# Designs tried in a protein design run: designed miniproteins, single chains, continued (3). Part 42

Each design is a single chain, and the fold is of that chain. pLDDT is the mean over its residues in the fold that is shown.

## One batch from the design tools (miniprotein)

Design m9442
Fold by ESMFold2-Fast:
Structure m9442 (fold): chain A 65 residues (1-65)
Amino acid sequence: DSAEALRRLAEALPQAAAMGFLPLVAREAGKVASPEVAARVREALDAGDVETAVRILLEGAEREE
């Protein structure tokens, strides 16, 4: 379930960025990701690096499979 949640967030992130909903995605990552993964995603999003945030989420999902 955590792996699936992380994959769904990664899929939603480019659209959320286009619509200005990055803070919502960062909040959701904090609920479903490990603290380490959530912290790295938040840092990437604070820097405006959406592509890095997507990669971090997908790596987290791979590790939880």
Scores: mean pLDDT 75

Design m9443
Fold by ESMFold2-Fast:
Structure m9443 (fold): chain A 62 residues (1-62)
Amino acid sequence: GKGGDAAIIARKEMDKGKSGVEAMEIAGKKVGLSPEEAAGLAAQAGGTGSLYLGGDRVLRSL
């Protein structure tokens, strides 16, 4: 689903030097999440750890 695509986009943005929170917000917006939903996912991720590993179960539920 859209969560998998968001995780891939977030990983690419992080590889370009963006923070995990910023990368998640960009990825969420690109896959059609609202700004509030994207911000909520970034906060729930608690940083870059799960995003850096290339997968996030929270993103996959969207």
Scores: mean pLDDT 61

Design m9444
Fold by ESMFold2-Fast:
Structure m9444 (fold): chain A 80 residues (1-80)
Amino acid sequence: MTLVERAHELLQEAERLLRENPDIPDELKTRIARVMVEAGEVLRRYEEARAAGQDVSPLEKELNRLIDELERLIAEAKAA
């Protein structure tokens, strides 16, 4: 699985989780939504930089950090 594939899968899982689970606490929903927006923007910048042949290293590190945070938040929401 590539970083881009993992990011897309986690963003889709988070979107579905928020849609299908009304019982998730509002504070946690807000945190998930914030990280989704941040990860989506970094993912867009990463794909644009890669397509342009630019150094993606800083964006790759930022994206990995955000998707790891999103994965933790998804796990927390599933436990609630």
Scores: mean pLDDT 84

Design m9445
Fold by ESMFold2-Fast:
Structure m9445 (fold): chain A 70 residues (1-70)
Amino acid sequence: MISEEELERETAEALARIQAVVARNIPGMTVEQLRAELDRFLATMEKQLSPEAVEAARRTLDEVLAEFEA
């Protein structure tokens, strides 16, 4: 089982990477295109980070994109 400290660290890393992708792509992409790119990015992160950290990052991403679509 992943420790709380390790989960926090990996979740922070995943969120930082997602934030960088969002900031870079938002000006040139529709929300649908951005979501598709982020889904591919999360799929590659599942190979590098714990499933718990990826799930936490995906949940935060869904919240951010919902606000952006509103």
Scores: mean pLDDT 69

Design m9446
Fold by ESMFold2-Fast:
Structure m9446 (fold): chain A 62 residues (1-62)
Amino acid sequence: PSPEEAARAAREAGRLGYEGGDPERARQAFLKAGGSELAAELAADPETASLGGAGGHVQGTR
């Protein structure tokens, strides 16, 4: 798989995993597709998760 397609697949898979409320699955998808940077960005940036609605956990986990 090409790095560009790998990043795209990781983005899609990670987005679906995060939106489904499964951050563990999202992390694994990012790592496998060579998107370790994406995993760090999404995990560290709650605003990024807000875009997909990442199960609404990161947005209002207070």
Scores: mean pLDDT 55

Design m9447
Fold by ESMFold2-Fast:
Structure m9447 (fold): chain A 76 residues (1-76)
Amino acid sequence: MLRVVRLTLSRPITPEMAAGIEKAARAAGALEVRIDPEQNTVDVVVPAEKADEVKRVLAPIAAHYGGSVEDLGPAP
């Protein structure tokens, strides 16, 4: 089963930040990374077994940029 984990940042997402986030999420088992620069969000699609690992990888990024990590539940 797939899950969606959302990273929200209080700062504009730069191309360098986007590349770093995508690399870290994919290394943690992410299948898809969707960046929304207008909302400053990154939605990560991940197998349910890897959701906790992705959350652990994104948590320091959220803390550094004054953001949050949210588990949105099962992907449709």
Scores: mean pLDDT 81

Design m9448
Fold by ESMFold2-Fast:
Structure m9448 (fold): chain A 77 residues (1-77)
Amino acid sequence: SGAEQQLRIAELLLVEGDPEGAARLFVEATGAPESKLPEVTEKMAEIAAAAKEQAAAAGIDPAELLAEARRKAAEEA
């Protein structure tokens, strides 16, 4: 259950503009190798930028947009 909390904190860090911190928690929560950290960090930064841009266009909080995207992904899984 610690992994679920780490993923939630990672999402908050991503919204706050800390993709490096978000990537580190994601790697720890998923058990991915540290060699993937730079790749995950870059991907997190891309996701954060896209979510922020879309939220600004819609007048929605980026945190809510990311939460909705995650719920949709879970429903389609």
Scores: mean pLDDT 69

Design m9449
Fold by ESMFold2-Fast:
Structure m9449 (fold): chain A 88 residues (1-88)
Amino acid sequence: MKVMAVEDADITPEIAKAEGLTVEEALEAIYKWAKEQAAKSDAVVIAAPEGITNAGRAVIEAAEEEGVPVIVVHGSKEEALKKAKELM
């Protein structure tokens, strides 16, 4: 089983500006990347220790559009990686 493991991030204007993008452009780029990666995966695992924020929402939307199941881990990146390995 191929599993995509990602960490959620709140894309602020400051983070987007560091990449020369607006928040909307950064989220669109994340969505397109996530859609391409989800299409190559059997499942998506998202680490969201603080709860799902805007990048995590873009990843969920992309995975749902590709028909790929999403598992949200309200914990560390290490906990999400452990969950991903259990699915492999």
Scores: mean pLDDT 80

Design m9450
Fold by ESMFold2-Fast:
Structure m9450 (fold): chain A 66 residues (1-66)
Amino acid sequence: MEEKEKKIKEYAEKNKDSILETLQRMADALGDEALRRYVELLKQGKSRKEALDEAIRYMEERAKAA
């Protein structure tokens, strides 16, 4: 598990700006609130897992409110 976390951090740091820029453009183009939240959490330094879990939770909360 620790080796996998190191690889993810190294990849994210090296490609942070490129990945976040691409995802942000996709979120803006699609008007996808969940994807936009995911990108914002990544910019705040959250891990991909934490950002994804939060985006899924956001979608689930909206579904329950309907």
Scores: mean pLDDT 68

Design m9451
Fold by ESMFold2-Fast:
Structure m9451 (fold): chain A 99 residues (1-99)
Amino acid sequence: SRQQRLDQNIQQLEQARQQIQQQLPTMDPGVAQQLLEGYDLAIEAERALAQGDNQRAAELYREAARHFRKAAELSTDPILRGILLIQSGVYLTIADRLE
């Protein structure tokens, strides 16, 4: 069901956020801060979708995408940079498809 898919998405995002928290002492602080804020906004976007608030979800996804893009710009790791730019693009695409 749609609710089960949203719940799974939220769980995956919460797990990713927890992994970033565990790696904080070894990460660039600027990258880590942008990632944590991005994941928090993505989780809120999924919750807004679960409530049927497509407009709020779109704005939250766009804000999450901006944070992932900033994290990519601050990252010196080309692999991480690529992953974050892809994730930013995915969230912008989702936002653009919401009413």
Scores: mean pLDDT 86

Design m9452
Fold by ESMFold2-Fast:
Structure m9452 (fold): chain A 81 residues (1-81)
Amino acid sequence: SEIQQRIAEIEKIKNIPQAVEALLNDEELRSSFSELDFLSMADLLINMGMNKHAKALLEAALELFPDSEALKARLEQIKNE
């Protein structure tokens, strides 16, 4: 889908912090992402040491998927660091 293509482009952008901030400020775009999309993005950010951005992304994802144990577990892990 177009959204999955945007996710792939974000992964290729050298300015990943800016790309994540843009996503966090776009409620319509965020609502188009799946739980798996958010998990994949969060895992990328965590692997890059961008825990602040990962936390913000996971908090935004939990607003859309409040019952996601996977998102909740990742957020709790980051909050304790």
Scores: mean pLDDT 75

Design m9453
Fold by ESMFold2-Fast:
Structure m9453 (fold): chain A 99 residues (1-99)
Amino acid sequence: SLLSELKKLQERLEELLNLQASEILNAYGEDPEKGKQLRQELIDRLRQAALASPNKDEDLALLDEFEKQLQTQLDVSSYTADSLRRIGDDVDREIEERR
């Protein structure tokens, strides 16, 4: 169905954003100023792309969620990438069980 294909595209975009969040978090660990710069540059590019998108409202909402997720990961900086992946896997499993 059209809705199924749309959902798959949204899931792929969320996966890409999660990978970029991991790169920014790694940069923060090496140099906080570099991490801040990379975060700002990425957010500015994504916001410009969203504003030019035919799915502007959905893309801006996804960007806002990405910013919240990245801030949450910074706040829980004691967690390893593996720990965050396990939490994500548990969330994915719970979502699947509720389908």
Scores: mean pLDDT 66

Design m9454
Fold by ESMFold2-Fast:
Structure m9454 (fold): chain A 69 residues (1-69)
Amino acid sequence: MGLSIDELIDGLNSSPGVKATRVSDTTVLIESSDPVSLGMIHGTMGNLLQPQGITIELKAVPSKQGRPV
């Protein structure tokens, strides 16, 4: 059972405070203003995607993926 990388990115972008961007067919960039969220995503998705040859890059950003009021 395989999800396309586009479906994976769509699922990640559905999470509040998280922005996922496809950099290549094998690389996904994940951005968040919360380093705890980045660590959780890296731990979960990195282990899940590594066997599929997909690399995850993490980037901390100042409230860009947050919910500004």
Scores: mean pLDDT 69

Design m9455
Fold by ESMFold2-Fast:
Structure m9455 (fold): chain A 68 residues (1-68)
Amino acid sequence: SMMQEKLEEAQKILDRAIDVLVERGLSPEQVEDAIRSVVLSLGEQLDLTPEQTKKLLEEALKKARERL
């Protein structure tokens, strides 16, 4: 579905952002703040529901914490 494709695209963008932020040696707090900003921006740009945006944020933060 188109919604599934949007979520997959957002996840790919976030995976790349997490890679860059972690590799730059930013603090955990700075990485998490940057991820929150990216997720909110993607949610608005891709017209995701509040529930989808929240889930995307939770998944992205979990991935970032696992790599820090």
Scores: mean pLDDT 82

Design m9456
Fold by ESMFold2-Fast:
Structure m9456 (fold): chain A 73 residues (1-73)
Amino acid sequence: LTKEQVIFETSAMIRVIGLEFDIEHSNDEKIKQQAIKEMQKILEEAEKKLGPDHPTVKKIREKLKKMEEKLKK
């Protein structure tokens, strides 16, 4: 809602999209695992700055769960 929150949301979403791309298109298991860890860090920062119930935080959490599921298969 503040200018700082909007900038953070935009930057976080761009990073998350990049990490999803790495997981979906990389053939290197190590790169996929690092991308998952980076998504977890982004989620933690988003929860601190926006709160755990914020729509952006929920979107990041959902994406992280889907990416973790892909690695299990």
Scores: mean pLDDT 79

Design m9457
Fold by ESMFold2-Fast:
Structure m9457 (fold): chain A 81 residues (1-81)
Amino acid sequence: MLEEKLKEIEEWKEKVIKDVEEVIKDEEIKKKMIERIEKAYEELKKNPETSKEEREEIYAKYLESLIPEIEALRKKKAAEA
């Protein structure tokens, strides 16, 4: 059971990273999102009994923390043009 949950967490991380790699074309934003996903993955590995809903909330919190940084990057890229 515990081992199966750890495998689910790992498979979920791989899927989300792959989705980001395919959808996000900006290399800097892509790196920032992947870094946040990896941090969420480490937190979930410490608490593998976390429910699917709780896992989604944890990832949402990490991604939300990235919003101001993404906005700053977009403004910076606009200024470079």
Scores: mean pLDDT 73

Design m9458
Fold by ESMFold2-Fast:
Structure m9458 (fold): chain A 95 residues (1-95)
Amino acid sequence: SMDEIHQKLDEIEKLSIEIVSKLTNNNGGFISFERNVFTALRQLIDEKDFDTALEGLEQQLELARRLAEQNPELKDDYDKLISLIEQLMELIKSS
């Protein structure tokens, strides 16, 4: 359902902001940029532009995998993020 998609997106956004805050020592510019990415993804989902939303999520997934390798101290957080993004992509594909 759309409610499940929105709930999963909220979980992903919250975790992504927490990770970016840790990675950048609470840099407001990087945090703001991350919020803007999720604002755009939310708009695509609300407009039911699922193909473009999935492309954006695939890019976020690739970035998370790369950053997990570069930041081993945050690898557990990135692994959780990767799992949540994959779950959201499955929810969208099954809708």
Scores: mean pLDDT 87

Design m9459
Fold by ESMFold2-Fast:
Structure m9459 (fold): chain A 83 residues (1-83)
Amino acid sequence: SKNQKILEEMKRLVDEMRALARQAAAETDVAKAEEILSQIEGKLTEMMKLFNSIEDPTMEDIKLMFEALALLTEVWLQLQKLK
């Protein structure tokens, strides 16, 4: 179904964001950490567009959005510690 395809794409984006968050955790270069944050922000923007296309979001869809926001927050906080 359309909703199943959207869910699978959102899961892919979250998995990619988790990989970027792991890279950010090991990063000591501010410029590289800022580039990783920008990539996560781009993926979150894609997640928001996908989520807004769902007519009746499930709890699974909502949980993926909260996980994406948590990953963005984590990387942003890590970047602040490097500055």
Scores: mean pLDDT 87

Design m9460
Fold by ESMFold2-Fast:
Structure m9460 (fold): chain A 110 residues (1-110)
Amino acid sequence: MSKVQKETIEILEELLEEETDPEVREALEEALELLKKTELEAQLAAALVLARALAEETDPEVRLALARALVEVLKQENPLDIVPLLEKLLEEETDPRVRAALERALEALK
C-alpha cells in the first residue's frame, strides 16, 4: 500500500472508533475493506461509500475527517482521471445530500 492509502486507512479507523451511528459505521467499514484493494474500481467504490457517509453525517469534525479521507482516496489515482468520473456520478445521483458531498469532493480536488 502507498503512504497515502495507509494514512487514509488510519483516519477511517479513528473515525470508526469515535462513530456511534450504525449507518456511518457500516460505510466506514465498507470503505476500509475496499481501500485494502489496489484496483481503481475498488478505490472509486470506497470514495462513493465515503461520499454517502459524509452526506449523512452532521458532526462537523467527523464531516471534515470524512471529506479529508474522500479527497485522499481520490488522489491515490490520477486526479484528472477521477474528476470526469466524479462529475458523471454527480449527474447520475438523485439524493441531494450525496450530491452535496460529491460537489464538496470536486471542490477539494481543485
Scores: mean pLDDT 66

Design m9461
Fold by ESMFold2-Fast:
Structure m9461 (fold): chain A 89 residues (1-89)
Amino acid sequence: AEALREYFEKHRDEIIKELIDKLGLTEEQAKALVDGFYEIFVEHPDASEEELAALLDEKLKGIIEDPVKYLQAKRFLLAKYRELRKEAL
C-alpha cells in the first residue's frame, strides 16, 4: 500500500503535465482528475478496468464540461492505471 502511494506520487507531476500538454486541460482540471484518480487507486487497488471506469465516472463527473475531453482524459488515466498496476502491484 505504502509503496503504491510512493510510486504514484513520484509520477503525479508527470501525469499532470501530460494531461495539460497532450489533452489541453487546465492545471486545475488536471490536478482534480489526478487527485480523484489517486483516491480511487488507493481505495480500490484490485479494481478491474471496468470497475475503475465506473468509479472514475462517479467521482470525476463535472470536472471537465467538454464530454470529448473528459473521455480522452478518462482513457488516458485508465492507461496510466494499467501501467502503475503492472509496475507496483
Scores: mean pLDDT 73

Design m9462
Fold by ESMFold2-Fast:
Structure m9462 (fold): chain A 104 residues (1-104)
Amino acid sequence: MLDKAIEQLTSDDPEVVKKAMKEALKIMKSLPPEKQKEYSPKLAKALSKAMTSDDPEIVYEAAKAAKEASPYLDGEASSIVTGGVLRALSGSEEQAEAAKKGLK
């Protein structure tokens, strides 16, 4: 369920990432706070990895998901996601623009 969705966030296929993002956020929102805290680092790590993708579409979807997931991420998870954002912004012009657009 959530583990599968998080795993798919690191796919090379933008459509798979987009579907996985929607599913992961839906499940996270439905979890009790204790479970949200438990999955928070795993989700943050996957989002951070996706934001370092060479595909601007994947970077955009990952940045957008990071923004939407922010209420469910604790301080440590937020730091991991911030690292991914900074890497995307320091990448190619297309990656930086995609990340900025996703975060708007």
Scores: mean pLDDT 80

Design m9463
Fold by ESMFold2-Fast:
Structure m9463 (fold): chain A 85 residues (1-85)
Amino acid sequence: SRADEIINRLNEVKKKLEELKEKAREQGDSPLNRTIIRHLDAMIKELDTLIKRLKENPDDENVLRIAERTIKVAEKLIESAEKLL
C-alpha cells in the first residue's frame, strides 16, 4: 500500500539519522555535536510518531502528506549533518 511504502521510507531515513547520531557521539562531546544530536533525536521522534499513526490508520491522507513532507525535511537534515560531521 501507499502507507507501507511511506513507512518503509520513514524507517530508511530514521536508520540514517540514528547512524549520524552515533557518528556525532563517537566524535566527542562538543557544543556543535550536542546540537546536532539534539536535532537528529527530535527528527527521529517525529518519524516514530508518523510511523505509529500510519500503522493505526494507513488511509489517513493528512498523515500521508505530512509524512512525505517530513521525509524531505529529514533528508535535508541528513545532508546538513553529513557536511558538519
Scores: mean pLDDT 89

Design m9464
Fold by ESMFold2-Fast:
Structure m9464 (fold): chain A 92 residues (1-92)
Amino acid sequence: SVISENLKELKELYEENKDKLSKRQQYIMEEAIRTLESIESIYDELSEESQKELEELAKKILEAAKKLDFDKVLEEVIEMGVVLLKEAVEKL
C-alpha cells in the first residue's frame, strides 16, 4: 500500500539522519513513524475516503521530511489524527 511504501522510506530517512537531528526533530519523526505504523495496522478497516486522505497525508509527510521541514511533518501528523477521529465518530 501507499502507507507501507511511505512508512518504509520515512524509516530509512530517519535512520540515515537520526544523529544529525535535534531532540525535537527526532521526537516529531518518531511520532510520524508511530502514527503511520498504527494506520497500517488498521488500514483495511478504514473507509475508502479515509484511506485516500491518509495516503495523501503520508506522501506529504515524506516530502516534508525529505526537505527537513519538521513543522510541516508535525502539521500533517496532526491532520492524520483528525482523519482517524472523524472515522471513529462516523462509525458510532
Scores: mean pLDDT 89

Design m9465
Fold by ESMFold2-Fast:
Structure m9465 (fold): chain A 77 residues (1-77)
Amino acid sequence: GSLLEAVEEARELIKRAEELAEDPSKLEEAEELVEEAIRTLEEIMSRTPVTPELEELLRRAEEVRERIRRRREELEA
């Protein structure tokens, strides 16, 4: 696969995680998808020069993961 294909895969995983995170019953699934996106981006960044676009996607994925974690913690209270 190309770099563009891997970046698009990560972007789609982040988008799907964001959509699932809106449903309290799907937070675990959303977390799994965002963790997969982070792993994909970290693999890309280990093999290619880090671009501002890759850094932004990683930051976005980390923000989504934190949002999911916070929502899950609120549901356990």
Scores: mean pLDDT 83

Design m9466
Fold by ESMFold2-Fast:
Structure m9466 (fold): chain A 74 residues (1-74)
Amino acid sequence: MEWSEEERRAMAEVARRIGEQYGKSELGEKAAEYILRGDLEGAEEYIIQVIPEVTREDARRMLRVGARGLLASR
């Protein structure tokens, strides 16, 4: 799947917000680093390892849908 640089930045922002929501700012920043370097699977895997309440499918959906929402709103 092709992800633009703008979409990756939006996904990184979603990852930071997930970290804030779960009280894990370090998680958000680390996941954002994975996303910005193009390692989306690494970001998803990291999120599910640190937040056991979130499944891999949930993490993938949150990043993708959240990013699209941010881009639509601008």
Scores: mean pLDDT 77

Design m9467
Fold by ESMFold2-Fast:
Formats: sequence, structure tokens, C-alpha cells
Structure m9467 (fold): chain A 85 residues (1-85)
Amino acid sequence: MLLSRKRVGNQVILTYLVTGEDPEEVAREIKEDFERLGASLRGTVETQSGYRSVKPGDVAERVKEAIEEEQRRGVLGILTVTSPA
């Protein structure tokens, strides 16, 4: 579920609540949101539980990695994705 949408300088920042959804479906939804905004499909992901992408990469892959890692730890949370506009 999309919680917030911000454009800060030349960056698009989208925040989502993830509650046990399939990582593939969430990754697809987020990628489509960035495509609709005309933003880059390469970015970083961070979660409120403390996960962070070390380097920018494909948004869908970074999102999937973050969700799979948090699900492995039994955590449900808020995920923030940042990419250039």
C-alpha cells in the first residue's frame, strides 16, 4: 500500500506499507509507480526496521531483496524507495 509520494529536488521518494504481500507483486507495483512518475527505474531502498540498499540498482530487484530479507526475519514494515526523477 502506497503511504506517501514526494519529489525532493531531482529525486522521487515513495513510501509503502508492506504486510505479507508477495515480493514479486510489490516489486512490480512499485516499478509501475516509478514508471508513471517518469522517474528512473534505478534507485535505493530502505526500511524502518533498518535495511538499506548499499548501492543503487534496479528498483524492482532492490525492493524484492528488501522484502525477502525482512520476511526471512519475520518483520512487516514500511519501505522507502528513492530514485532520480
Scores: mean pLDDT 79

Design m9468
Fold by ESMFold2-Fast:
Structure m9468 (fold): chain A 120 residues (1-120)
Amino acid sequence: MPSLEELMEEAGKTFAELAATAAKLATLLSPADAARVAALVAEAQEHFKRAVELLNGPLEELKKELQKLNDALLGILDIAAEAVKANPDNEELKKLYEEMLKLFDKLNDLAGEILDKKEE
């Protein structure tokens, strides 16, 4: 079974890939939507940093920061989903959105494993 630290390292790698994919997707968006994605990525980065700092801290505070991370990432996915809907023939945009969904699911699974392991 992976350690709490190993789960957080994997979550960090998954989050970095998600942020990079979001940045690529933002290059295909309007300047206004690209700016919104950049702001949400910055917000997600701050909450991820706080979650790392709280790894050995109180469970409730870690859970709160992971929830705020999830909320920021959902905001990015909502912008991406609307962009895909508005541009149904853009194959690159669809592929980046699908990659973001897979990374988001993986990150949520890792967050769940971190919280479960910390409750033990």
Scores: mean pLDDT 89

Design m9469
Fold by ESMFold2-Fast:
Structure m9469 (fold): chain A 97 residues (1-97)
Amino acid sequence: EPKKKAVEYLGRAAEYLRKAAELSGSEDFRRAAELMEKAKEYLEKGDIRMAGVYTSAAGVLLSEGLSTEKNPEAIEYARKALEYVKQAGKYSDEYLK
């Protein structure tokens, strides 16, 4: 079920972003994790538009954090989160069809 997959991937993205933030102290990764949790909550409620808004905002912060991050382990976790965000977006688009 595409909605369940998208929710799962947003949750995994938030988990990896929290790990990246804990290692680096990055506010961008911390805020991105918070926005991913909000996107997940909206998607679970069926508010696809708001889920998309929060996912996009979190993706921007994730990319900004990655561009400045020096900790290799934090970069690895953040890249893992970015992959889950991309997968969640694909499933959300399928759910809208």
Scores: mean pLDDT 82

Design m9470
Fold by ESMFold2-Fast:
Structure m9470 (fold): chain A 85 residues (1-85)
Amino acid sequence: MKEIRENVLFITAALLDGIGAIIELELLKKNKEATEEQIEKARKVAEEALEKLKEAIKIAEKLKDEKTKKLAEELIKELKELLEE
């Protein structure tokens, strides 16, 4: 029970961190007054979210949760595209 709870909480946190990083990068891209420091900070948060999402994929795979795995993979793809722009 404890292990299942910890895995669910980690996956949920990773997915939310990924979504948050995407929103922040998209908002900064549209903000003409965004400082270089703000952009660099958001990029670091996005890189941390990528690592958490990769770990979430491994956990989802062990749990045989294909839907969560695909969602995490899609968030990784979107974050990578935003970081390369």
Scores: mean pLDDT 82

Design m9471
Fold by ESMFold2-Fast:
Structure m9471 (fold): chain A 80 residues (1-80)
Amino acid sequence: MPDASLSDRQKAVLEAALERALATLRRLLAEGRSPREALQAAMFVAHRTIEEQEPDIPLDTKATMMATIAAALNAELARL
């Protein structure tokens, strides 16, 4: 599973990034933005959150976190 063991700090960063990304996705959809535009903006917000809170995160760990966020955002779109 790409969810290799994360530190407590990395888990908190992942949760914060996911929460902000989901909030961005839902807000943009409510504003009438296309699902594609909302998804792109949400992914950018997630990426920025990770970089701001853990700038020295290993590349493979960051990729795993971004993959987890992408899966969650796509699942949210499938529910709407």
Scores: mean pLDDT 82

Design m9472
Fold by ESMFold2-Fast:
Structure m9472 (fold): chain A 85 residues (1-85)
Amino acid sequence: TQAELNAQVQDLGQEENLNQAQIDAVTKAVEDELKTLPAPQAQNPVLVDAVIRGEIRVQTGKLNTVQREKVRKEAIKAALKEAGL
């Protein structure tokens, strides 16, 4: 659910010492990325976790647009392999 997604992003973001503005940005980016995936992938816990961690890496790494896109694509690719999708 949205509440479960929000709680997961909050927990992982706090673990990486993100401030609330960064956590809010991660939550929105994760929601936007999950909307681009087929429903089975967007609901898969392994893929959801990988997407969240990828967006947190974007925030903590202070990455430019090209680096952000690369991190997102690599996170999804690795998660699909791990999930057997």
Scores: mean pLDDT 77

Design m9473
Fold by ESMFold2-Fast:
Structure m9473 (fold): chain A 92 residues (1-92)
Amino acid sequence: SAEDEEILRAVLEAVLARARARGLSDEEIRQLVENAAGWVLSLLQDPSSQARLDRLYAIARAEIAARRTVLSPEEEAWIAEALAQVRALRAA
C-alpha cells in the first residue's frame, strides 16, 4: 500500500542518514539499507507488529526532520532499489 511504502521509505532514509553521519562506507550503508528493508518487510507482513511500525515510522520521521539530510542521486537509487526488492517479494 501507499502507507506501507511511506513507512518503508522513511525508515530507509533515516537508517541511511544515521549510517552516513557515523562515517560508514558506501558499501556498508547500502548493506544496512538492504537489511533494514528486509526487517521492515517482516514487520509489514505481521499484523501483531502494527504498534511497532507506528512507533518506528514516528521515530524515522522525527530523525529526517531533525537531520534535514540531502540525499545524493546514488543514495536515492539505493533506496529505490530496496523499495523495488520489497515490492517484488510482496508480489510473490
Scores: mean pLDDT 84

Design m9474
Fold by ESMFold2-Fast:
Structure m9474 (fold): chain A 81 residues (1-81)
Amino acid sequence: MKEVQEHLEQAREHAKKVNPEAQEHIDKAIEAVKEGRDGEAFAHLSEAVRLAASDPEQRQHAIKAAGHIALASDLMREAAK
């Protein structure tokens, strides 16, 4: 769905604003969500936020990326009904 792709694209844009380790976890969360592995996606998002926590701006971008990935997951789940 176009809306799912739009949210994942927004998550990738926010990922560019965090440190490389946090970005890698956001990228893995996006792949996990696309494959329906929500538990793994959540674990990666938790690590991304933790890795970005020392910088307030990076932390905010990690949180925004997590929000967009969560919305994409919810939309994919609704489409499967």
Scores: mean pLDDT 84

Design m9475
Fold by ESMFold2-Fast:
Structure m9475 (fold): chain A 58 residues (1-58)
Amino acid sequence: MAAELAEARGLTVQRVDVDEEKREAGVYALGPDGSAHLFLLREEGGEWHVVAEAVTPA
């Protein structure tokens, strides 16, 4: 999950939204510099893959 990847990068996970019907998930995390990170995931072949990452500066 992108939440685990975000935590491994020193980001603090704020919210995880999973839509199993749409096979989509979003992870919102904050960096120690105040930046906001949004990871978008999609399920393909039974596994969740990060398909997009957006970073908004503080």
Scores: mean pLDDT 74

Design m9476
Fold by ESMFold2-Fast:
Structure m9476 (fold): chain A 68 residues (1-68)
Amino acid sequence: MSSMRVGDLSVKVVAGVRALHRKGKVQEALRVANLGVEGDDEGAMKLALSYVSEEELERETERLAREL
């Protein structure tokens, strides 16, 4: 599993938050971020994937990799 982090969040969780923000789902993005801060990356990703596709998450992860 990736050990990469952006601040207090894993890269996967940040990608999920960004994908949700692109869809205007601000409250869902906050819930995903909170789960990530608590270390529940699996719960955060499960919640994110209920609203965004895995392909959308991959695109956001690739964008984040270019920023790191």
Scores: mean pLDDT 76

